Designed miniproteins, single chains. Designs and how they scored, part 62

Each design is a single chain, and the fold is of that chain. pLDDT is the mean over its residues in the fold that is shown.

## One batch from the design tools (miniprotein)

Design m2284
Fold by ESMFold2-Fast:
Structure m2284 (fold): chain A 72 residues (1-72)
Amino acid sequence: SLEESVARLEARIAADPTDAAAWVQLGLKYEELGDYEKAIEAFERAIALNPDNVGLRLRLEEVKKKYEEKKK
């Protein structure tokens, strides 16, 4: 399930918080769940680990847009 995928990614990050790929996947899973606030946090962690990844910055801006639309 999506929730089981999140739990596995959280366990992976607990073991290695520098695993940028795990943070990216966690952000994607939170976005699928509609938890945009947690998705934003996960993508910000991934960007901090890979600051030159333009694709991650663009994804973060799209998720922030969805979050603002949801708050309305």
Scores: mean pLDDT 84

Design m2285
Fold by ESMFold2-Fast:
Structure m2285 (fold): chain A 66 residues (1-66)
Amino acid sequence: SAAEEEAIRLLVEEGGLSREEAEKVVRGAKTLLDSGFSEEEVVQYLVKEGGVSREVAERVVRLLKE
């Protein structure tokens, strides 16, 4: 989706991830959101697994929620 592509770009450009790493963590974050995890839990997932700042993680979650 356009939101997923924007989240991938954000993680690559501001998070310092490779495109493959960004695609993996976006898929994981989307799966957690679809499974009913809270926004805070998904932010913690992105910080831990993606190694990105909390600010970048919060922006990714916002994009993925549409």
Scores: mean pLDDT 85

Design m2286
Fold by ESMFold2-Fast:
Structure m2286 (fold): chain A 94 residues (1-94)
Amino acid sequence: GAAEARALAEELEKLAEELEKLGAKTTAKLVYRLAEAVRALADAGRAEEAIRYAREGIELARRALAAHRAGDVAAEIGYTLALLGLILDAEALL
């Protein structure tokens, strides 16, 4: 439900903060933007879509974080572009 979607948005916000602390500022901004979209979808009564986008976003954000820590620039860019696509799809429902 909406409470689960909001809890997942908090997990996205924590991942964004970790990315920002490590200097992955662009990816961090996208993860924050996805968290906002998840909260907006939950508030709009689209809790199932919000949960789906949040879960996929958390996986992508964790992979981007791991790639950044490993210095794998190509993988980090790939996950960051996937995050952007996910955000645009989520925002299209609003």
Scores: mean pLDDT 91

Design m2287
Fold by ESMFold2-Fast:
Structure m2287 (fold): chain A 76 residues (1-76)
Amino acid sequence: SAALEAGKRGDPKYLTRLGALLLLHPDEQVRLDAARAIGEIGRKDGSTGYLLNAAEHDPSPEVREAAKEALKKIGY
């Protein structure tokens, strides 16, 4: 998608928006989708902190697992 292409081009605003959705959104499905999108972008810079926070602290085990898989995808 155009959004994923922008993220892969190193748009820090797009990664910041996904990180905010991952850490702050009340809907578990939105946080899950944000973690997956960050992983699909595949950039380590600007995303590792969001994914580490979610992997350790998200109340949903599914979101924590998705964040861990995203960390693997970005090479952390």
Scores: mean pLDDT 79

Design m2288
Fold by ESMFold2-Fast:
Structure m2288 (fold): chain A 61 residues (1-61)
Amino acid sequence: SNEELVEKYIGEDGYLTREQAIAALKDSGATDEQAEQAVGLYRGEDGKMSRTRALAALNQV
């Protein structure tokens, strides 16, 4: 599930780095271009993606 993909890649701080988010999106079937677009749309101001934002991104691919 998308929830399992988030938990696979999420860091101890409860966020995914850009590289972790791209890896999760690609594991879900996203292309490199789709993964980059999703990260651009869903990342926070700190450049990281929260659990909620990562789930939203995964549900779009």
Scores: mean pLDDT 81

Design m2289
Fold by ESMFold2-Fast:
Structure m2289 (fold): chain A 67 residues (1-67)
Amino acid sequence: KKKEAIELLREALKYLDDGDVEQAKKLATEGLSLAGNFELAEEIVQALDAGDVDKARELIEEALKEL
């Protein structure tokens, strides 16, 4: 559901702010999977694996605007 995807993406942002990259990655991929956007989920995982937290945050915020 759209609401469930939004909740997961918002939680992912909170975990990024808390420095918990692994939990943020899990929540972002789950939220985007519910939204059907697997390409954006992959881009977020790649950004976080590269240590680019700012890019990952931008991509999650972009997803939230489209939901």
Scores: mean pLDDT 82

Design m2290
Fold by ESMFold2-Fast:
Order: sequence, then structure tokens, then C-alpha cells
Structure m2290 (fold): chain A 73 residues (1-73)
Amino acid sequence: SIDLSSLVGLPVLEAAKKLNYEVTNVNEDEIIVSARYDEKLGLLVFVVKDKDGNLYRVLVDPKTKKTVGRSRL
């Protein structure tokens, strides 16, 4: 199992590369501020923060290893 807390503070693209996940619709400046698995959705939920302090929720399917959604918080 992946220790998701170890991903907090990493650039989202660096975390994706380490996990071999195809994460799309993210910018190079975005940092993971929280990471969890949502059992009801069956998805990984990342909250990322950009350089201007805006927060986004990024949903990743662990089965396909791809981004399935992004929304501003």
C-alpha cells in the first residue's frame, strides 16, 4: 500500500512520476497539500495549491492510474 501522507509537500507532477501515474490538467507549480483514498468513490483525492494560493481537487483512478477530474475549491 502507498503511504499517501509521504506525498504531501511534493510537486504534483513529481509525485505522479514516482507512482507511475498519468496525472493531467495540473501545472508545474502545484504542490500537494493533502492526499487521501476515498473508498466510496474508489479514487485518490489530491488537494493541490498553486503559486498564488488557489486550491484544486484532483481525482485519480488508481486502477487506470489516470486523472478523472479536477475542480477548484
Scores: mean pLDDT 81

Design m2291
Fold by ESMFold2-Fast:
Structure m2291 (fold): chain A 71 residues (1-71)
Amino acid sequence: SHMLGEKIERLLVRHHIEHGDRITTEEFLEILLEAGLSREEAEKIARELEKKYGPVVTLSQVGEILREKGL
């Protein structure tokens, strides 16, 4: 959904302003939930990100997984 992707992007921009270019997979999960993803979908995406890059990731790595998911 275009609106879902925009909400995620807005929340990630806010995170970058407040905390810089790094985010934990737990914080990313919270962002996905706040944006309106189901817990099942959010946990699946966050787990894939953590498996690929570990528990602390860059916003660039987050952007890559979101593009793969069409978000």
Scores: mean pLDDT 87

Design m2292
Fold by ESMFold2-Fast:
Structure m2292 (fold): chain A 66 residues (1-66)
Amino acid sequence: MLTDEEALKAAEGALKGAQYALETGDKGVALSALHEAQRVLEESENEEARKLAEEAIKLAQEAIAQ
């Protein structure tokens, strides 16, 4: 299980990766961001981390769909 700090860092990283993938069309980065965000939702109950992870999933899915 992720600690709150680990979950927040992972979610923030996933969100940045998803934003980068959406801007550049890098589907590999989008898939990586999607997996990391899903892990945060599975391993953390931290409300802020989960909110960031859900946003990262949304953006990563948009990047993949392009």
Scores: mean pLDDT 84

Design m2293
Fold by ESMFold2-Fast:
Structure m2293 (fold): chain A 57 residues (1-57)
Amino acid sequence: MEKLAEDILEYVRELVRQGRFEEAEAVIDTAKRAGLVSDEQYERIRAELERERARLA
């Protein structure tokens, strides 16, 4: 993975760990729209976010 994509994914995971799900969704959606992350990376992080959101509900 390119360093920039890795940094974005790690930042999104950090937001999820903090319970900041709306910000995590906004960051990953923006990165996907800008072409900074792949479809596979986007789908994986979205699945992780939904699992963590369910865990903290």
Scores: mean pLDDT 79

Design m2294
Fold by ESMFold2-Fast:
Structure m2294 (fold): chain A 114 residues (1-114)
Amino acid sequence: SIREEAEEYYQKGIELRRQGKYEEAVEYFKKAIELDPENARAWFQKGRAYFQLKKYEEAIEYFEKAAALDNGLRAASLANMSEAYRKLGKTDEADKYERLAYEFNPTVAQVELK
């Protein structure tokens, strides 16, 4: 089925990401999203791969998409957006999203400080 094929592409993307093959991982996450555009996990992992490629603006966009699709990924997406804003030198935005991530789930934002 299309959903089984989307999951297979997603899992291949995860394996490539674990190997540090971020460009290849992105291509498989794109294939998963093409077959299942509401796959929030695929959007989240695409964001993580773009972050590793130092494409921080695109990473933020994909984390924002993941947060919008799945409330369970909201805190993690906001925490990753905060890190990406910090890499861009946007400290006010980084602080804002860090606080929002903490409010939704304290364990994913500032585990060592709060």
Scores: mean pLDDT 88

Design m2295
Fold by ESMFold2-Fast:
Structure m2295 (fold): chain A 74 residues (1-74)
Amino acid sequence: RAEELAVELEKAGIEAEKRGDYEQSAKMFEKAAELLPEDDPRRAELYSRAAQNYEKLGDTEKAEEFRKRAEELR
């Protein structure tokens, strides 16, 4: 199911972050959020984590975009 895939992508994102692969981590958190229903509270958390990884990459514009998405879902 899409929710099971979202959980696996979240785990993969966490492992990528642990390796310092912030670009892959951000993309995995984005994909995980997109697989969840629009009303799922985990979407805000996943977008927030993607924003943190883009910030670590120095991609301030992407980080701001995903922080805004996370706030809109709260």
Scores: mean pLDDT 80

Design m2296
Fold by ESMFold2-Fast:
Structure m2296 (fold): chain A 101 residues (1-101)
Amino acid sequence: AQEYVNKAVAALLRGKFDEAIEYAKKALEIDPNNAQAYAVLGRAYYLKGDYEKAIEYFKKALEIDPNNPFAYYLLGKVYEKLGNTEEAEKWRKKAEEIFAK
């Protein structure tokens, strides 16, 4: 599952959203509670400008794993796009604390 999530993240960084979704879906077929796979779906919707779906998937990821640094960082990015600076700072700092470990 984690290997597919890592491939999905790499695909997103290259702008290959469909490939990223396929890898994330593959991870969820193996482990339907894979928090990082939900974070990838959130990222894909964020990059498409669908901020409501992005928040939905990132929140799903954090419900499963509240210590997922990718989900916190990207949720912060979504709130920044929505103009909610205080929420964006809160989520960004949480991600930095976890990622630094």
Scores: mean pLDDT 80

Design m2297
Fold by ESMFold2-Fast:
Structure m2297 (fold): chain A 95 residues (1-95)
Amino acid sequence: MEELLKEAKELVEREFPVWKEALRSVHKKLLERRIRLGIATELPPEEVEEEEKLIEKQAKDFAIGVALVELKSRYGLESEELRELAERVKKELEE
């Protein structure tokens, strides 16, 4: 389990910046579309901060998901083992 936790953390560290950039790109395109349709304006600074925070949270969740899928495939982990690993990874990443 300790080795799986270490591998999961390394996979999350690898995947996080990739998903953060992808999500930021998607959010930008969706906002631009809403502005073109007249249903939104440019975000005020407070909303920009909230969106960045949401992007970071979503990117972290996606990175954890990818790590768990890769480890499940590699080691044939069952649902209970994946759940325990997910909880440990989240706890470690929350300090």
Scores: mean pLDDT 78

Design m2298
Fold by ESMFold2-Fast:
Structure m2298 (fold): chain A 68 residues (1-68)
Amino acid sequence: GAAADLAAALAELQADPRFTARREGDDRIVATSSGDVAYLIGVALRLIGDYPGLEVRVEGDTLIVRAK
């Protein structure tokens, strides 16, 4: 379900040393990247593919991941 997908996505982002990831409330992850924009976009596309219950937005150096 979306909650399990969100928890899995958070764990993946927290395991990546290029991201500082945290949960905001019950439905949102905010992950700030220290990597290149290309790396950030690649991670966003992978999350969209792996977790169809999640919505991913890229804002500057930050990924915002939400449950649908």
Scores: mean pLDDT 82

Design m2299
Fold by ESMFold2-Fast:
Structure m2299 (fold): chain A 59 residues (1-59)
Amino acid sequence: SEEELREFIERLRKKAEEYEEKAKEAEKKGDKFTAEVLEGIAALLKAFVGYLEKVLEKL
């Protein structure tokens, strides 16, 4: 349903924010490789959220 999709989008947005925060913590610890990987995951989740928002507009 539209409501379930909206809830899923919100959960994904929160997960992207969590990965961004984890990336910043990894960067602070000097783990640049882990930080870059986590940033990539956050970016991918944000891209997926954008796609799902476009799907929601079609419902």
Scores: mean pLDDT 87

Design m2300
Fold by ESMFold2-Fast:
Order: sequence, then structure tokens, then C-alpha cells
Structure m2300 (fold): chain A 80 residues (1-80)
Amino acid sequence: MAEEARELLERGREAAREGRLKEAVRLYEEALKAALRAGDKELALEALEGLIETSEKLAEEGDKEAEKVLEEAKKLKERL
């Protein structure tokens, strides 16, 4: 379970590094869901940090869906 989250997190980081920001957001969301299902708070926070950073970049480019994802991710981080 945590292994799946870690693999998704690594894939998200790779996508972000390559400028595939929309794919990075998707991978970080999946990593976050997997980490939460595993009860791994540390991994969930790492996925949230990647999601926040990538969503901020997309929102700056005018992506309204990324703006919404950014707001939800920030709220969730405050609760962890």
C-alpha cells in the first residue's frame, strides 16, 4: 500500500521535473490517496507538497481546475 503511494510520488516528481505539470498533478493526487489509505501521514504530506507546488504553477497559467485543486490541497495540509 505505502509502496504504491511511494511509486506514484516518484512518478509525479519525474513528471513535474519534465514539465508535464498536468500529469504531475494527477500522479500526486493518486499518491496522496494511496498514502492516506495506507495511513502514512509523512508520505501524504510529501504528496501534498508536490501537489501544491505543481497546482500553483498551473494556476498561474490560468488553469481553473488546478486553482481548485490547490485550494483543496492547502485545506487538507492544515488538517494533517
Scores: mean pLDDT 84

Design m2301
Fold by ESMFold2-Fast:
Structure m2301 (fold): chain A 69 residues (1-69)
Amino acid sequence: SIEEEIEEIKKKIEELEKEIEELKKRIEELKKEEGKEAILKLIAEEIRLIGLEFELELLKKKLEELEAE
């Protein structure tokens, strides 16, 4: 049902927000490191963060569309 889909999306949003927060903490720690390997890791994690934030935005938009009457 639409109600079950809404509840599942809300759960995914909460889980993604937690993952994004933990990833942001990792990125801040990586920013303190120097060297080519640290820079490459930082770039990879920042790309992942962009992907997760984009997924979160899409889920929030889908939730708004499902809740719109």
Scores: mean pLDDT 84

Design m2302
Fold by ESMFold2-Fast:
Structure m2302 (fold): chain A 72 residues (1-72)
Amino acid sequence: MVEKAREALLTLAREGADNETLISAARTLATHYFGVEAGEELKKKLEEAAKKGASNEELVEIAAEYLEEKEK
């Protein structure tokens, strides 16, 4: 469920995980629920956002939005 995935990623961000760890976790969750292509697509989106200066909390929001879009 997207809500539980968001909570897991938010917990990692709050515990001080770096961008690479957070992006890796989001990729793994997307791959688990929607397959390898979804995981790779989300990874690329998060890498681009991080490159533009997105915070860990913003990365969690982007990941949650992507997972919610795929669940529909």
Scores: mean pLDDT 80

Design m2303
Fold by ESMFold2-Fast:
Structure m2303 (fold): chain A 116 residues (1-116)
Amino acid sequence: SVVLTESGGGTFAEGGSARLSGSGSGFDFSKSTVGWFRERPGRPMEGIAGLSADGKKTWYGEEVKGRATISRDFSNNTSYLDLSNLKKEDTATYYNVVAAPGHGLAFGNGTQLTVV
């Protein structure tokens, strides 16, 4: 019953910036940890950012540390991933993820980011 919808993908220039957005329904957003995973061509799924339910604790993967910022808006049940100084290696399908009480770990359908 968890639904997650991502947006903000597309084709971007190397050195540019992107904002990915994930909106959710069917769960208690205010009690859920939110995060972002990505799947790069020919590579396994990797977690790249996480934000605690209270918005006070963040985690970032080493390859995006210093370039990624995760945030959330409790008024519209949306989480954001801001990614700066884009590299060709950032080309991936990006998934909004929630760890929601009673639902476990749920993934959206993904949004594709291509860096040229």
Scores: mean pLDDT 86

Design m2304
Fold by ESMFold2-Fast:
Structure m2304 (fold): chain A 57 residues (1-57)
Amino acid sequence: MTPEQQKALEEFEKNKEKRYQALVQGFQNVGFDKELAEKMAQMILDTELKVIERAKF
């Protein structure tokens, strides 16, 4: 893992709860129910994490 990837992962870990709650609220504002909003938010965060882990800087 590059130093840039590691720093991005650390920043992601520090902000993941805040981002998760923002995504859940965003999906609910669009009209998704709570359960679906939570699943959508989790899938986005899981995808972002995988992108960071596999990115080549």
Scores: mean pLDDT 76

Design m2305
Fold by ESMFold2-Fast:
Structure m2305 (fold): chain A 75 residues (1-75)
Amino acid sequence: APEAAAQARAGELGDQAMARVNELKERIKEWSDEELEEIARLSGLPVETVRKQAEEGKISPEVLAAAAILENRRR
């Protein structure tokens, strides 16, 4: 099973993944309207939804994935 195979790497990748998720959540709070619009385009969600999630601190997986893509492009 793919999840059982992924579980073997959880001890090594889990901490890195959690750190990245926390970094992205913090980043989204600091992001400008222009950056939130880009995340909205990448996630396929309305900008208002992305902004609401950033203000609430409850970020969906789609927004986190979009934020990761954007950060990777802006290196």
Scores: mean pLDDT 68

Design m2306
Fold by ESMFold2-Fast:
Structure m2306 (fold): chain A 56 residues (1-56)
Amino acid sequence: MASPEELKAIRDELVAETEKVLAENKGKSPEEVQKALFDVAKKYREKLEEVNKKAN
């Protein structure tokens, strides 16, 4: 299983990416902001699955 340190790094990366996406999409339509946030969430999920797969 992934280490607590590795999971924390992934969470810190998610926070940084979310802040970046919100800054880059400031003043864009709600639909564009929602799509960008969804893409970040998908990337985070895929990263968690990859880490879980490597730890097995």
Scores: mean pLDDT 76

Design m2307
Fold by ESMFold2-Fast:
Structure m2307 (fold): chain A 120 residues (1-120)
Amino acid sequence: ITEEELDEEFDKLLEKAKELLGAEKVAEAVENAILKVLNELSSKPSELTLKSALLLELAKKLKESDVSVEEKIEMLEEIIKLNEKLLEYAKEKKASEEEIELIEKNLEEIKKLLEEVKSE
């Protein structure tokens, strides 16, 4: 997977999120992701850690939304798939252990959110 392919998939996901959640909630997810990375990393945030945090914050907004359970599941599965690709790319690029750990932690939290939604 290339950086360009990841950027394209992220852009498509953000567009779908805006349609489903509205632009305001997506903007809040972006702000929350930036704050989360700044608070959790001892080093300067990377594009990879910011993208991973954004996927988690979008997943949280989806769970809290009044969107249908079916639409939540579809979007959460897409978010998980994209975060798994991001983790693979980070490992291939030999990102720091701190970065890999944060992406893995975010992935586990998103998977937990999907299981909670499936129980609704």
Scores: mean pLDDT 82

Design m2308
Fold by ESMFold2-Fast:
Structure m2308 (fold): chain A 95 residues (1-95)
Amino acid sequence: DKRFEAEVLEALGRMYAGIGKILESRKKYEEAAKAYEMAIRLYEEAIALDPSAEGYALLADAYENLARAYEKLGELEKAAEYRALAEEARARAEA
């Protein structure tokens, strides 16, 4: 069932996003970025199985978190790129 599989992938993505936030609170920005990248991959897989407004909202939040982590690392171009991707995902969540 694609909906069930998407729900499991979203739950795993939320777990990695949570780990990323914990790492970010510890100023472990490189490790936080890797956790957010994993969350993004899981959300993209979930959306591929069952596109949903919630899935796009989760993806947008993960892109914003990754952008913030790259900003802390001084990777300003990557931060800007992921903020743009967050806006695109947010627009998809509203459709």
Scores: mean pLDDT 91

Design m2309
Fold by ESMFold2-Fast:
Structure m2309 (fold): chain A 55 residues (1-55)
Amino acid sequence: SVEEKLKEIKELAEAGKYEEAIKLAEKLGVDPEEARKLLKEGKVDELLKLAKEKI
C-alpha cells in the first residue's frame, strides 16, 4: 500500500539508506533528483509530503 511505502521511505532515510529511499520515492512518482536534494538537506518530512502528493 501507499502508506506502507511512505513508512519504508522514512525508515530508509532515517537509517541513512538514501539511495534506497530515493529509488522507492521514484517508484511513487517523485523526481529522483528532487528526492536526493531533499535528503541532502535533511528534509525527510518534505520528501514524504511530496511522495504523498504524487499519489
Scores: mean pLDDT 81

Design m2310
Fold by ESMFold2-Fast:
Structure m2310 (fold): chain A 90 residues (1-90)
Amino acid sequence: SLALSDEEVDAAYEAALGNIRKAEEAFKQGKKSESARYTTAAMIQAAVLDVSGARDRAAEVYRQLADFEEKEGNTESAARYRALADELAA
């Protein structure tokens, strides 16, 4: 597994949250392709946090992705992200 320092974990977490905010803004502007690129980046950051042992941080990113997908009406994607977050929070 790729090991991250505490500083790298914090940076990856903040980057993931920033990408979710950018995805939400792009979606509000009708820029669906740009929004999808930002959600993909946040998902990759969450996976990196998970494999690095920052499971609580990864869970929070997945919860915020789930909330965003729910707002878009993507209930299946939202449920998938919630399941990932719950698995990591156990």
Scores: mean pLDDT 87

Design m2311
Fold by ESMFold2-Fast:
Structure m2311 (fold): chain A 94 residues (1-94)
Amino acid sequence: DEEAKKKINEKIDETKEELERMFTSAAEAEGLPKEEVEEFLKALDEFTEIVKDFSLSLEEIKKKLKEKSKNGAEELAAHVLLGTRLRALLEINS
C-alpha cells in the first residue's frame, strides 16, 4: 500500500528531525567539534535511507544499520529510527 508507505516515511522523517535537533543541542552544550556533529548528521541520513527501504527485509535493515554504526550514539539513533518504522507499521491498519 503506497499510502501506508508514505505515512510510515513521514513518521521516520519526523523522528530523524527530532534526533538531529536533540543531538545538535546536546553537542553544542558539551562543546563537541563541528566535524563530529556533521558526521553524526550524515549517519542519520544514511540510517533514514536504509530504514525507508521497503525492498529490504527487516533482518537486512538491522544488518546494514549495525555495519554503518560507528559508535554507541549512532547505534542508538539507528535503533530509534527502526523502532519508529516498526511502530508505524503496527499503528497502520492493514
Scores: mean pLDDT 84

Design m2312
Fold by ESMFold2-Fast:
Structure m2312 (fold): chain A 75 residues (1-75)
Amino acid sequence: EYRPLDAAERAELERALAEARERGREDLVREIELVLRADREGRPVKEVLKELLKLRAEKFGKEELAKEKLEELEK
């Protein structure tokens, strides 16, 4: 049921990508690039984002932040 990224969502991810690059967050850059690539290939981006948020929570031990971001994606 997940739709492809709309224009506003894509623009927001591209802004987040630029921000991550400026802050030297190479790990975040790769994750955002993966999401944008999935959208270009017609893959459900929302499922990829959920998986990345789970991996991020495990890596940084920030389950609360990952949960908040996941909830935002469902709006």
Scores: mean pLDDT 64

Design m2313
Fold by ESMFold2-Fast:
Structure m2313 (fold): chain A 70 residues (1-70)
Amino acid sequence: SVEEILERERERFLKEAEQLYNDSIEYAKKGDKEKAIRYATAAALVYSMAGEPEKAREILKKVEEEIKKN
């Protein structure tokens, strides 16, 4: 079923986006602002592709806040 394939692909995108977001936060904590922004942007794009534009906006805000704490 096409629906089953699309759901599996969406799950894969969400897992990938979560990993990219986690990496962006780790870079932000280490003071690597350039990598933090790059990984956060990649995560936001993947979240948006997975149909989660609100989550994309949330993670960008959280990474910006983490960068500001350094």
Scores: mean pLDDT 87

Design m2314
Fold by ESMFold2-Fast:
Structure m2314 (fold): chain A 61 residues (1-61)
Amino acid sequence: SAERKAEVLMALDLLIEVFPEYREEFERLKQEVENAETDEQLDAVMARIDALLKEAVGRAA
């Protein structure tokens, strides 16, 4: 849904602010979110966002 896409894009903007070293990767994921036409495609992108976030948090510690 458009509402879910907007929420995910907003979350990615916040993640870029917190982890600027991963900016390019999160910006690529923003493009994939915008290109997602189904909830299944959006869920797949969200799983990739979660994986990258876990990596970023692990390195920041």
Scores: mean pLDDT 82

Design m2315
Fold by ESMFold2-Fast:
Structure m2315 (fold): chain A 116 residues (1-116)
Amino acid sequence: VKSPFGSKPLSEEEVEKLKELAEKLAEQVEELLEEAVRAHKEGDEARANRLAIEAEATATFLLLIAQELAAQGYKEEAKEILERVREALERAIREGLDHPSVRAALAAVEKALEEL
């Protein structure tokens, strides 16, 4: 995987900070999707739509961080985080949140997992 931040290796401390950021972003995607599913089930489609769009944006940022972790040699950690997010996206669709933003995020995560 090619580094989005350039060719220089990161220090162990910098890598640990990227791991922390990736974990927080994965948690945010999971929380946004859970809230979007809840809003959808309650009939608040405007809220469900906004949360689904925010989940896609957060997942996109996470993909950049995961790509950098993989480029630094932490491919297994990147894969585990992306598989967790893929499961959350698939669960949201199964729960009835068949939103274009959720499907787009799922496709992007699946593509990233193939490239790892």
Scores: mean pLDDT 87

Design m2316
Fold by ESMFold2-Fast:
Structure m2316 (fold): chain A 64 residues (1-64)
Amino acid sequence: GPLAERAKALLESFGMEVLEAEEFIKDGVPQVRVRARAGDVELEVTLEEIDGKIYVVDSRVLAA
């Protein structure tokens, strides 16, 4: 969806490879959960729209 496309564009602008992106609603707030690679590191990144802009609100290392 539109939020996932924006999340992908933001993370790709940081040099990350987006492997998977999923839109969901958490406590009434639209979020995107992304599985991404930065070099040899695999990350789970959660993004949220705040005041019309997209922000990273959480990140976790899945594999390194």
Scores: mean pLDDT 83

Design m2317
Fold by ESMFold2-Fast:
Structure m2317 (fold): chain A 65 residues (1-65)
Amino acid sequence: GPPVVAVATSDFDATTSTELTVQRGQLLLVTSVLPDGTAKAVSLATGTTGLVPSSALSEVAASAG
């Protein structure tokens, strides 16, 4: 699907080199969501890429009206 902007709703600490550490309130570009509930994301502040649980993210929708 098209890339979506998401905000971190909770802190997540990376436990592996493939994961991305995020702080609550950070903006991310989600490029893919895996079937296990993991999102592939890019930090909009740093350009760093990694995997984040989709449960730690909330999609920032364009205006719904």
Scores: mean pLDDT 78

Design m2318
Fold by ESMFold2-Fast:
Order: structure tokens, then C-alpha cells, then sequence
Structure m2318 (fold): chain A 69 residues (1-69)
């Protein structure tokens, strides 16, 4: 549900508060935001994940899918 996605977002936000260099947490938050319809924010967070880990294929593919229209 939307509430479950929001709870998951809060969990990853808490992880990022402890470790802002966690590329996976940025990616996971981006994926949750995309599921919530927050496409611009999802794109921003996928870019942050790729900035931290340029070889992060899942983040690269997710970003490309959002940018393809």
C-alpha cells in the first residue's frame, strides 16, 4: 500500500541519516519514490546513487527508464 511504501521510505531515510554515502539506500529510496509517483525525486536519488557508485547497474537502468519518457 501507499502507507507501506511511505514507511519503507522513512526506513531508508533513517539509514541515509546514519550513512549518507550508502549508494544502495539512495537507490532504494529512489525506487520507493518512483512507486509513489515522485518521478523527479526518484531521478535525483538515482543520480546520487550513481555519483557514489558509478558501476551501480540497477541505478543506471532505473534512471534510464525514467529518462526514456
Amino acid sequence: SRAELEALAAEYEAKLKEDPDNAFAWFALGAVLAALGERERAREYYRKALELDPDFEAARRALAALEAE
Scores: mean pLDDT 84

Design m2319
Fold by ESMFold2-Fast:
Structure m2319 (fold): chain A 116 residues (1-116)
Amino acid sequence: SLMDRLKAIIDAMVATGAATDAQIAEIIELISRLSLEELRAFADEAVARFRAALAARLAAGELTEERLVGLITALLRLQAAADAADLSPEKRAVIERMVAEMLDALLAALEALRAA
């Protein structure tokens, strides 16, 4: 499904700490093909999965400041691509919220890493 493909790309980004131009382009294409309801459901699940993956990697000692900065850069690139894409204002607002919540999780992980 489109949602399963989106989840796979997000999981790969978290695992690598980076996003390719091809991955960003594919995410935007898949999002454009989702209904607003499907995109909202995806965004909620993606944020929850992202937080869980980040917490697990932090607990395992697999997160570095460099990897967190890489993820921040990837999310900002995704937001810029979404803003440049021909998406409805409602879809754009969902993506902005998803990115903001993921960025908040990265900031929390960075603070936890620096406190350790």
Scores: mean pLDDT 84

